# Ledger of designs, part 54: designed miniproteins, single chains, continued (5)

Each design is a single chain, and the fold is of that chain. pLDDT is the mean over its residues in the fold that is shown.

## One batch from the design tools (miniprotein)

Design m17855
Fold by ESMFold2-Fast:
Structure m17855 (fold): chain A 70 residues (1-70)
Amino acid sequence: MEEAVRRVAEEAIKVGEKYKDKSPKVKQLIDELRKALADPSATPEQILELAVKLMKEIQKETGENVVIEP
């Protein structure tokens, strides 16, 4: 389960990298998610919450239906 959460977060970052130049908020969320992934005290729940927030911001900026498979 933790490895699946990490994989979802890494995919969210990969998608977000395409849009970080368009939105300071997307860049901020990518930075926060990268920091959480590097922090051994971060919970899977915190990582998932940040990944979901990042995906919602990308969808808001692009109008695209962004779906990441687990």
Scores: mean pLDDT 75

Design m17856
Fold by ESMFold2-Fast:
Structure m17856 (fold): chain A 75 residues (1-75)
Amino acid sequence: MEATQRALLREGVDLSETRSPEDVAEWVRRRALEAGLSPETAEELGRRARLAALATQAHRAGDWETALRLAQEAS
């Protein structure tokens, strides 16, 4: 379970290169449900994936302070 959750979050970060944070969150949530995780866990993973995608975008934009804060909130 933990390994599956980490894999989904990592895949969501990779998708953030071409998709909005909202699209990444929805993708991760849906994949978590398909993998048999509870709706509550899927929603939490989607929320964390959105924060991680926002952190990745901030880091690429050179705003590493915002990136670090968002990454901490995602954990």
Scores: mean pLDDT 75

Design m17857
Fold by ESMFold2-Fast:
Structure m17857 (fold): chain A 87 residues (1-87)
Amino acid sequence: MKPSALGLSLYELKEKGGTLEDIKKALESVSDEDTGFKPILEIIEKALKNLDTLDPNEIEEELLSAIKSGSSQADIVSAILEAALSL
């Protein structure tokens, strides 16, 4: 997965009126309620709230760092992108 695509997908999610609930549903569909999602959801919530002032590259770096410390990177990143694309 391309790092630049992750930040762009979050921007598209915000533009389409996406919410944390959409991302949470996607994460729950990929990984059976893994508690490692909490840091990821917190970063996404912060990004959506401050999208007008945040660089997409900075959001991407923060997400990748959190993914590395939690559940499977592939599953979490796939769920985030699916949530962004489903809107």
Scores: mean pLDDT 58

Design m17858
Fold by ESMFold2-Fast:
Structure m17858 (fold): chain A 69 residues (1-69)
Amino acid sequence: MTVVRGRVVVDGDTRRGDEIWTPGDRQALVDLLRQAYGPDQEIILEEVEVAPGEELTVTTGEVTRRVLP
């Protein structure tokens, strides 16, 4: 299953941006992040393939557990 991982740049710090996952819908993720943080925030998107049921990923010492509906 393909998911899209989104990050928001806050004050130019991508490491501290919110990391949110959604199942394959990039536009819905962008819309949600812009509604939460405003239209001028930088959004970084990555497509990731995960196994069915696998929603937890360790990335650079961080664990992501947030998935958009």
Scores: mean pLDDT 54

Design m17859
Fold by ESMFold2-Fast:
Structure m17859 (fold): chain A 78 residues (1-78)
Amino acid sequence: SLDEKLAALRAFLESFGLPAERVDVAVAFFRRLATDEAAVPAAGERFENELLPVLLALSVEELRAAADRILAGGRTAR
């Protein structure tokens, strides 16, 4: 479900030691995109203002680990 996916995203971001405020912004951003199609036209501006600062707080090693996990998840279990 969406709530299970957002809970997994929250746990993943919290595992990097990100403050709850940053995690909440990321979770809220993805919830909005998933539930409100009208939010999509503003998604680029919201991404830059709400999600990008969270991603930039991660170290290069953390970003590499996150990229590897996202790529593995995108391939689905095979």
Scores: mean pLDDT 62

Design m17860
Fold by ESMFold2-Fast:
Structure m17860 (fold): chain A 76 residues (1-76)
Amino acid sequence: SVRNAVQNLELGQQYLRQGDNVSASNHYLQSSKNYLDSGFYMLSTQLARRALELNPSEEIKTLYGQSVENYLKKAL
């Protein structure tokens, strides 16, 4: 849900301020996933990109690709 996306975004920002890039990445990933499920493709794409920059993984790469594809389909 959007509520869960916002909560995960706030937690990710808190971990980032503490220098915990791995935990921040995980929470940005969860926020991205919640936004994707809610149809907010641009926000999902932005958050998945940030998660990738902090801690690259196959799960984050896959989610980023899905978000980009959905965003482009909506923009075109």
Scores: mean pLDDT 79

Design m17861
Fold by ESMFold2-Fast:
Structure m17861 (fold): chain A 75 residues (1-75)
Amino acid sequence: SKKVEELIELLKSKDPETVTFAARGLVKLGLEEAEPAIPALVEATKSKDEEIREAAREALEEIGGEKAEKALKEL
């Protein structure tokens, strides 16, 4: 959906507040709608910013599902 695409773009921000907002937005959409954002969340866990990494990791844990669980095991 357009909302998932917009949130994925916000995840690419260097601003921790913006990334946290996007990550929480994806959690709120739930697994089915947020699944396309899992690769972008995985990239955010590699950020140089600790707050960005934490926001992305927490979102992956809360979204859940097979793809998110696999990504978390590889971190």
Scores: mean pLDDT 84

Design m17862
Fold by ESMFold2-Fast:
Structure m17862 (fold): chain A 85 residues (1-85)
Amino acid sequence: MREERLEELRRRAVEAARADDVDAAKAEIRRLLELGATGLELSEVGAEMAKALPPGHPARVALAPVVREAIEKRRAEAEAVAAAL
């Protein structure tokens, strides 16, 4: 199911971040976006990374703007839909 796949991709993104594999984590975040992950679901990725990685960890620092950009993309899409109403 879609929800199960979103959770799998979130786990993979966090595991890649723990392994300091920023490119793999970015790829999993992109897959989450392609699957239609919501801003809340993308925020959950950020929250899990914050739990798994200490402040200042290189992967966390590198991925924080990636997660933020993904959330902002979803917000902009929602605002565009609202503006079209």
Scores: mean pLDDT 80

Design m17863
Fold by ESMFold2-Fast:
Structure m17863 (fold): chain A 93 residues (1-93)
Amino acid sequence: MTDVGSAADDLENQGKYDLWKKAKELVERATELVREAEEASRNNADPDTVLQLLEKARELAREAEKLGASSPGIELRVDLGLQQAAARKAVLA
């Protein structure tokens, strides 16, 4: 979808930049939440708190993906963190 050099294409590229910026902000937010969840997990925080942070990070990463920005690293970290928190919750039960 990169084959037109018209004025309409220039306006479309401006719109794509705005979407990219929003997607980048969502990825940044998701990364912050994953880091916060990892920090909480290292400090032996309540597994429920860790799960809530990771759920929110996954939601933001999903929204970023809808806008054309994916971060497989964030998705993997969320998945691993969810598995670790669930295992800790099971042991503490």
Scores: mean pLDDT 76

Design m17864
Fold by ESMFold2-Fast:
Structure m17864 (fold): chain A 95 residues (1-95)
Amino acid sequence: SSSLDEELKKAITELSGYLHLRAIIEELEGNHETAKEFREIVDVLTDAALDESLSDEQKEKLTKAVKELIELIRNNAPTEVILEKAKEVVDIAKS
């Protein structure tokens, strides 16, 4: 469980960095609602990283979805695609 916990926290840390950067860019472009959505996603991810009640299966599923979202961001996917995947990540984190 410790290696899975470390992998999830590492993935969430990396994703949160990307989403914070995206929120700043959107804010500077005047897209205040999109910036707010990215900030809210970071809050959900932070809560999930600290949630000791998540099962190993939930942690594996969340880690996979987080890594897929990181890949979309790294490949400069459209904002709409990033937000759609982020919504999936949030749904997994809250389940």
Scores: mean pLDDT 86

Design m17865
Fold by ESMFold2-Fast:
Structure m17865 (fold): chain A 55 residues (1-55)
Amino acid sequence: SLEERKERLSQTMIEVHKKDPEAAEITLASAKASKDPTVREMGLAAQKAIEAAEA
């Protein structure tokens, strides 16, 4: 499902952020700027997950 895909992507992006935070920011900025609403939603979910993990 889309929800499961969002969760998996969020987990992956948390790991990417730990290794290369700049690459993670660039990737998420591109996803959030996408014309595809699904891609934007996945990007927003991943960003929130990274912020929660950093807290």
Scores: mean pLDDT 81

Design m17866
Fold by ESMFold2-Fast:
Structure m17866 (fold): chain A 67 residues (1-67)
Amino acid sequence: MSLAEKLAQGVVDLPELSEEEKKELKEKLEEVYKYILEAGVAAVLKDYDKVKELLEKAEKLEKEIVA
């Protein structure tokens, strides 16, 4: 399952969002994915402190989206 398929699967349970809410949700999810991508780059560079920091930021944003 691709990242896009996982995102679509998550959105299946959100049928009644307004156009504005869908746009804001998309922007927040893009920000979460940016932190995950940066964490991946930091891992390749063996900067594990940066990986931990970025993953914690992504997790906090994800929790805010789900709340």
Scores: mean pLDDT 71

Design m17867
Fold by ESMFold2-Fast:
Structure m17867 (fold): chain A 91 residues (1-91)
Amino acid sequence: SEAVEILREHYEKTKEVLDRVRARLEARVEAHPEELSEEELLELARELLIRELTEAGYDREAVEAYLDAVEALTRAGAPQEEVAAFVKAVA
């Protein structure tokens, strides 16, 4: 059905954005491993993800709220599988 194709395309686009953010972050760490703290790396990852998703047509406020929810789940000690399930439910 058309609805299944739309959901698949949305999921694939979100995954592609996450893969690009990961690749950029890994490249930045490899180039300057002693320059960035773990907190600075997480802030950079957040900024890159907001930028990529906003460029993909998502509203900035919605993306920021989404990332805040993911961070809150992670800080609460939610397993990666539960965080991934939340990501898939919102994407």
Scores: mean pLDDT 63

Design m17868
Fold by ESMFold2-Fast:
Structure m17868 (fold): chain A 84 residues (1-84)
Amino acid sequence: MKIDELIEKIKKVKTPEEALEVIRFLSQLTEDEAIELAKRLTPEQAKALVKAIQMAPSEALEDIQKFFERLGPEGLEILRKKLE
């Protein structure tokens, strides 16, 4: 999936099931793709991503952890700055 398409899906998440699907795609990103996603997110889109993660059922926890591992220190710093 292209990063722009993934961002569009993140913006539209309204249910736990939609959150789970988005998080599954996030867990499949490479480290470079995860960092690029963090860079491309606007502050509003970054907040939408956090809301999606918060809505996700417990079965998404492993995929959420994989995504954060792919972001690494650099990606997490970029994402955190978007949320401030």
Scores: mean pLDDT 84

Design m17869
Fold by ESMFold2-Fast:
Structure m17869 (fold): chain A 81 residues (1-81)
Amino acid sequence: SYDDILEETDRRFLGLYMEALAAARTEEERAAINALAEQTGKEIKEVVEQAKKNNWSNEELRKKLEEILERTERELRALIA
């Protein structure tokens, strides 16, 4: 269901965020991680609203959210490298 996909997305997103914060060594890195997390959260909300409005399948929603999470993981890793 949509709810199951959203719960899994939230869990994975929180995990990525927490791992990035734990790896951050400077206040600048932490600020950048927080800014990226806020942007990603906004994108997830917008995608979910679009999915509901356009009656996306569970698979279409999952695929789009997966793309956002994969990009976010790469961007978070780049901030602390």
Scores: mean pLDDT 88

Design m17870
Fold by ESMFold2-Fast:
Structure m17870 (fold): chain A 67 residues (1-67)
Amino acid sequence: LTPDEVDQMRRDSDRQLQQSLQTRQQGDQARKQGDYGTASQLYQQLSDQTGSPVHREQAQQWQQQAK
């Protein structure tokens, strides 16, 4: 691993983190507005980005509320 490769990985990680935070914020906003369908989709996207089962479970929960 070269220093340049380490720097590139940090930049890529920072971008992924920013995207995940943005997706989470949008999901939280949709939920607060009562748009559970949109919130479910955004939490599913967040789960795909982070690999976290917590966000997948949240997506499923809000999907049920949207019905």
Scores: mean pLDDT 74

Design m17871
Fold by ESMFold2-Fast:
Structure m17871 (fold): chain A 59 residues (1-59)
Amino acid sequence: TEDKAPVVAPVDDSPEALARAQALNEKLERYLKKAKETGRSISAVILEEQGLAPPEELE
């Protein structure tokens, strides 16, 4: 396994911090997969999932 992936690390090694990091990493993996599949940037996929899709202004 490579440790160079842009994966969220837990703040602490406590069980709850690990669970939070795992959930966030799973969400990121889904976004990355969809972005690669559709040829979009991960940011665009995230915005679309949140219902903030362009062409509106981005902040």
Scores: mean pLDDT 65

Design m17872
Fold by ESMFold2-Fast:
Structure m17872 (fold): chain A 79 residues (1-79)
Amino acid sequence: SAEELLERVRKLLEEGRIGEAIRLLQKEVETDIDLVGAALGNPEEVEKIIKEGGHKYGTVMEGALLFLAEKYYKEKTGK
């Protein structure tokens, strides 16, 4: 569900599991990797995070991933 997705993304970000959060959003929301890369300022860096897994990046990427998960939740629940 959209609520479960939002909770899972929050937990992954709290644990610093940024690569897994990106993969989850890509799979469930069909989120464009380039959209996350734009928020980070480097699309190539996002690709590297996904391939290597477990990389930690700063608050800007965490905020962008949480924003995408919350946007999906709002679109599905109407809240």
Scores: mean pLDDT 60

Design m17873
Fold by ESMFold2-Fast:
Structure m17873 (fold): chain A 82 residues (1-82)
Amino acid sequence: MVKVTVSGDIVDDFEFEISIEYLAYLLKDIQDQGAKVYLGDEEVEPTVEAIRKAIKEKKPITIVVTLKDGSTVTTTFTLEEV
């Protein structure tokens, strides 16, 4: 299980616990809707391996959505193994 702390431009900070596999599924669904997924500064495919790498390297996963007007919305997932 991983504890996820979410913070971002349009969300209040909150925490939840999820399996790494389910988090990968969630992030892939968000990516399929047009978002870009980053591990630190690197754009990545949201795989189980990418999430495990984020935990190991203590890097956040960041989601960036570009809106129709060209502005961006950023959401950050801070990960801790539990």
Scores: mean pLDDT 82

Design m17874
Fold by ESMFold2-Fast:
Structure m17874 (fold): chain A 74 residues (1-74)
Amino acid sequence: AAPALPAHGAGDLSDAAVERVTRDLAIQKKEGRIDDETALAALKLLIARGLATERAVEIGERLGLPEALIEELR
């Protein structure tokens, strides 16, 4: 069987870390502390750390990003 190792804590992108970041971004956007461009930049950083593009698009839609910014993730 292919080895499925648990996420390593030293900066690895775990499901728990992705959910925490998504929740924090949603709260900050709701409070007006960050704009759409800042949220997009955070999603691009998650992709650079190994987040699947399709998952990042889903998160961007959940955050209410405009379609033009979501297209930048594709």
Scores: mean pLDDT 74

Design m17875
Fold by ESMFold2-Fast:
Structure m17875 (fold): chain A 61 residues (1-61)
Amino acid sequence: EPSPLERAADELLAAQQATNDAIAQLDAQGVPEEERSAILQKEVARVDEALARFVEASRAS
């Protein structure tokens, strides 16, 4: 059973990978820059939240 710290680390890694995948998909699909900006802001917010959870889990460990 993964600890809260391990789960937070996995989520942070997953969020970073999802951001990279999203950028690659947007390039492949020719998505307009306006939509790219909005999607990337959302992905950045996810990474920020995952990082905050990782820090909190580190304190609890």
Scores: mean pLDDT 79

Design m17876
Fold by ESMFold2-Fast:
Structure m17876 (fold): chain A 65 residues (1-65)
Amino acid sequence: MKISEDQFTKAVAAAALARLGLLSREQAVDIIMRLTGLSREQAQAVVDAPNGKEAAALLEKLAPA
């Protein structure tokens, strides 16, 4: 799947906001799915990444910009 750099940045930001407790995990997953077209399982994996670097690396692999 191809996504824009803006969609990529917003998806990584949604995952970061969930880690900070500013978004629920479910809200972040829904945002990532909407922005990227990833499956729920793939979006959950991005949100569940231990840090922003891992989240960005996984997102780049699943939905390159």
Scores: mean pLDDT 79

Design m17877
Fold by ESMFold2-Fast:
Structure m17877 (fold): chain A 86 residues (1-86)
Amino acid sequence: TPQSALESIDSSARELAPESREEADKFVKELNEAIEKGDKEKVKELLTGENAARISANMLILGLAGDDETVKRVNEAIKKGEEFLK
């Protein structure tokens, strides 16, 4: 990969990181609230389909931007949701 392409990727990830962090924080909050309420349908909706694709995309952006703390928090919330559905 040319150096100029790597610089472009880094710049784009940094530009999108604040919005991706806000969406990740909202996802974690909604997932934790659904688990607390015992809402299995809502937990399943948040972990599947378009919601799963959206959070995966945001985590990719955050990972590329170096926000490992937010990525870890999202992964821990997903693990709790998966355990809740067992």
Scores: mean pLDDT 81

Design m17878
Fold by ESMFold2-Fast:
Structure m17878 (fold): chain A 64 residues (1-64)
Amino acid sequence: MSDEEFQKYVDEAEEIMKKLKKENPDASDGEILAKAASWLGENTDLSNEEISQVVKEAYQRLKK
């Protein structure tokens, strides 16, 4: 996966996590991560390893 594709998916995952937290304010960070990973698995051709890296980076951005 290229750096540009990686950043695109990280941006998408970050927006999904923001939306999920807004809709489910009582959800744990783990639940939000799991839901974002499931969405990426259903809507992209990313491997489980790539999904893991994308959601981890998106989560780190949300904590900064």
Scores: mean pLDDT 80

Design m17879
Fold by ESMFold2-Fast:
Structure m17879 (fold): chain A 88 residues (1-88)
Amino acid sequence: SVEEELEKIIEEAREKALEMYEAGEPKEEAQKKVLREIGVKLGLPEEELEAMDNEELYLELVRRVLERLGKPAEEIEEALATLREVLA
């Protein structure tokens, strides 16, 4: 299922983030690399991902995951609005 595939991508990304952090990469840099890798796996162009900061990357990834799960646009925008408030 799409949900199982997304869970696998997220888990692989979490493992990679931990590995990079433990290898001495700065937390912010490791986070950015992991978010970009998830984005590429979700079909986002690398050029667009490279232009985004960590907050923008996270929000775009959440949007794409919710779209893959078949959530309607209004639910996605509501979730993203909530996340933007938390991250601000």
Scores: mean pLDDT 76

Design m17880
Fold by ESMFold2-Fast:
Structure m17880 (fold): chain A 100 residues (1-100)
Amino acid sequence: MQEKIRKILEEIKADPLAEPFRRPPAPSERVEEVVPLPMSLEIIEERIDRGEIKSLEDLELLFAQLVLNALVVHPEGSPEYEAALAVLKKVEELIEKEKK
């Protein structure tokens, strides 16, 4: 299971579309108002390293939070908004492949 979880994370990290989500968003009044739970690829990786993520479903929930945060912060149709939707689709495809 850990090999599948890490493989999905590494494939997302290697995608240039995921670059905006590598680190947590910079602190700002707007981000603090609309994003009560910050999420990033770094936070997901840290939680995997701590052994907190034990299923593909747990991983999917963390990526869903990351994408939701981006969709709330960025305007519809912005490059970041579109990148968040692309990341969500890629995560869903990778998880389905590993569930085979």
Scores: mean pLDDT 76

Design m17881
Fold by ESMFold2-Fast:
Structure m17881 (fold): chain A 56 residues (1-56)
Amino acid sequence: GSAAEQRAKLREQALAGLKVLIEHLGERAAREMVRRETASVLSDEEIEELFAEALA
């Protein structure tokens, strides 16, 4: 598929995984874990966008 299709699949997987983390750890602990794991890849703003979408 295209780069856009690959990016969409990765995003869907990331959102599914984030929802599971929030369910098991709670929002605060999940956010802390994601920040640690993605500190060199995602900004705080991008992390908040992912959480807003996962919690919608």
Scores: mean pLDDT 76

Design m17882
Fold by ESMFold2-Fast:
Structure m17882 (fold): chain A 61 residues (1-61)
Amino acid sequence: DEVLERLRELVKDASPNAQRLAEEIALGTTDREEMVAQARALAPILTPEDAATLIAAMEAL
């Protein structure tokens, strides 16, 4: 899956937890705006660095 491979590259320097959450979002929807919305909803349970990386990765897809 090219989307998953691209996403893994975008989040490779993030924590394992952020990487897992990125894959979970991508497996649940193909709509990028929905992916971004889900990443933003998860931001409060992540570090600021991981939250920023996750949101930026979804926006870059």
Scores: mean pLDDT 82

Design m17883
Fold by ESMFold2-Fast:
Structure m17883 (fold): chain A 63 residues (1-63)
Amino acid sequence: SMEERIEEARLGWLEDSPDVEVERLPNGELKVTDKRTGETVTASTPGELEAKYLEKRREIKES
């Protein structure tokens, strides 16, 4: 579906980032690890994962 294609594009954008590692968990959730800080973010969808990752990255840059 078009919705699946959009979510895949968001995941691809995260995977294209050299500063993070994206993995799929056994429970179906997605996880991002920030290689700079070692912090992790998990979410049920790529869209939520992207939003949480960007929020954490913004906080780190402001510190």
Scores: mean pLDDT 72

Design m17884
Fold by ESMFold2-Fast:
Structure m17884 (fold): chain A 115 residues (1-115)
Amino acid sequence: SLAEKLEEGRRFLEELEAQGLAKVSVDGRTITITTNGDPALEAAIRTAGEILEERGLAEVTIDGNTFTITFTGSEPFGLLSPEERAGLVGAIIKAAQEGREAARALLDEILAELS
């Protein structure tokens, strides 16, 4: 279900923090992820950000190892809580570790459930 996907994504971000791989902060529509410099994790975050930007869903800025993802004011993600948006980002990053097409497929599935 959508709720299970978002919760799994949130748990993934919590696991990254617990392992010291990243620090995550959520402020309204903005999620900030600062990595420990792991290139594979950074590649997954870049891939997730590019996919969200391709769909016009978020704007991504990168400063060193800090990724700032700001969701647009547009639906359907305006209906999600900040925690659910963080879960979405986490789920797409986790899928991006398996590849760009896996991340796109998951985003398309989530968007279909929100439509």
Scores: mean pLDDT 85

Design m17885
Fold by ESMFold2-Fast:
Structure m17885 (fold): chain A 100 residues (1-100)
Amino acid sequence: MKSLKEEIDEEIARLNQLAKTAPPEIAAEMQRVVELLKGIKEALDNKDYDTARKLIREAQEEILRLYQLGKEHNDEEVIAEAERVADVLVRAQMEVDILK
């Protein structure tokens, strides 16, 4: 069974790979999501659940933007990645809610 942190690391790697060939606007949004995912992982490691919850909310807002950009550009890979990250964020929120 993959840990939440392993799933976050996989999505960071996937976003970084997609950003290499994405239009600048999508690549910039992907980098914002990557930094938020790194922050969530760090907050979870520090048991800072208030910061983790705040960053999860911010990441969910950025993922909605990424999903919209993927739809506007008809980029199925960007849409699929936004959906995968959204699922990871839902799981992260559930874990934080249990601990708070």
Scores: mean pLDDT 86

Design m17886
Fold by ESMFold2-Fast:
Structure m17886 (fold): chain A 83 residues (1-83)
Amino acid sequence: ASDEEIAAELAWAQANRAEVEAALAAWVAAQKARYPEAAEELDRLEELIRKLLAAKTVEEARELAAKAEEEHRKAVEIVQAAK
């Protein structure tokens, strides 16, 4: 994604922040109920995405998105290992 695309997506998400945050909280709660073994990683993912929604620059958004992707990857690996 280009800087312009990230800026546009971030602006949309910030304009709809209450709805986006409510959807995020509901999704995380559902995932933690389904995969309790990954609860800590899912909590960190939620925290990072909330910080991403509060990002003031595209550079900050890119750094937070990379960290969120890493926590999501860890959650997936934990779920797979539990099977």
Scores: mean pLDDT 82

Design m17887
Fold by ESMFold2-Fast:
Structure m17887 (fold): chain A 67 residues (1-67)
Amino acid sequence: MTLEDKMEELKKEAKEKIKKGVPVYSGTLSADGTSVAVTAENVDQPSISTGVAENGRVIGVSSETLE
């Protein structure tokens, strides 16, 4: 739940930046060793990619089109 909330927050920020034509490359690391990274770019299809890692190991990656 907490991680999902962080992902949604980062996606919201990425959407706002991508609307301005600014690519987004950001990541965050929590004290429990969980990290989330988000990238967003304007290409043929604007998209957001989100990766999740625990203890420095990637455990999940998702990608979604913004349009």
Scores: mean pLDDT 59

Design m17888
Fold by ESMFold2-Fast:
Formats: C-alpha cells, sequence, structure tokens
Structure m17888 (fold): chain A 81 residues (1-81)
C-alpha cells in the first residue's frame, strides 16, 4: 500500500540522516511523522512519497550540515499540517 511504501521510505531516510542528527531528534521526527500520517489523505501520502524519493536522491550530494538543515525543514513541514 502507499502507506507501507511511505513508512518504509521514511525509515530509510531516517537511517541515512542518522549520523547528522541526535537520537532525540530522530524520535521526535518519528512521532511527528506518525501524527501527520494519521491525518494525511492518500493523495497527501503519495505526494510526500514522491518528495522523499527526490530528497533521497539529493541526499547523495549533501554535506552533513545540509542534511541536518533539510531534516529540520522536513520535520517542521510535517508538524505544520
Amino acid sequence: SAREELEKLFLEYLELVKPSVSEEELKEARRIFEEWLSKATEEEQKKLKDGLESLLELLKSMSPEEQRLMFRILVQELKDL
């Protein structure tokens, strides 16, 4: 399902960004993501999936500082649903 694919993709993203962020920030991001996911439509879930796939591709060329900034922006956007 789109939900299962999105959850897997988000976990993959967290694993890749893990060296650049704290364990507390990772736990908070998971909490915020689950809260967002409980409110999100299937269409919104598909849009985030597409966005995360693009983000994962960009991550390959990002510095740790850029990865951390991007992580904070993503988490804030999910919180501001």
Scores: mean pLDDT 84

Design m17889
Fold by ESMFold2-Fast:
Order: C-alpha cells, then sequence, then structure tokens
Structure m17889 (fold): chain A 78 residues (1-78)
C-alpha cells in the first residue's frame, strides 16, 4: 500500500530526527488507515529498541538499529 509506505518513510524520518513523538504519531496514522499489521510490526521494533536501551546500548546505536529495521520493513512493504 502506498499509504503504508509513506507512513513508514515518515516513521524512519522521525527516528533519524530522534523525534519519538512523531514516530508514535505515524503508528497511530497506520492504525487509522487500517494498516494494523504494519502498525503492530513498528510497535514490536520500538519494543526491541527499548530492550536495547535497558541492556545499556547507547541511544544513538539503538536508534540506528531501529532505523535499519524500519528500512527493512519498508522494503518488505514495497
Amino acid sequence: SSEAIELLKKAIEAVEKEDLYSLVEQIIELEKAGHTETAERVIELFDKYMELLKKGVPEKEALEELRKELEKLLKEEE
């Protein structure tokens, strides 16, 4: 879906800008648009990011991993 692709691109931009509020906003927009499975997958990736922080991974490294996983998800949706 072109809508899911555009929202995932905005989610990636939010992570690159370290704007986690905008990331959550894109998850909400994915759910509103009916892309529930994609929204759930983004939530799972965000949970993995939080687990990396709990393990003491530096925030910049954890954000880069989240960005890479979101980019991979984007390629799967294209």
Scores: mean pLDDT 86

Design m17890
Fold by ESMFold2-Fast:
Structure m17890 (fold): chain A 95 residues (1-95)
Amino acid sequence: MLREEFKKAIEEGIKAHKEGDYEKASEAFRKASEILRQIAAETPDPELRALYEEMADRLEKASKALKEGDKEGMRKHVLEYVGAEIRRIGVELDK
């Protein structure tokens, strides 16, 4: 299931980052972003779909920043991803 694949990719990215394997962490976050785009494509609610697309964009930017050694950019994009995830949860709770 896409949601399980997404959780796996995020877990692998966090583990790799903690181990200092930034290339592996970058690749894992890139895969997580692609999975979020697939989830967005399967999401019929336009507000939720837009939030999944925003989350995907932020993880893709975090992945790129990490690959380029831009730790501050990576941190910024991860925080923006978390913000989008909180908004997504709020929208789902209101449905």
Scores: mean pLDDT 84

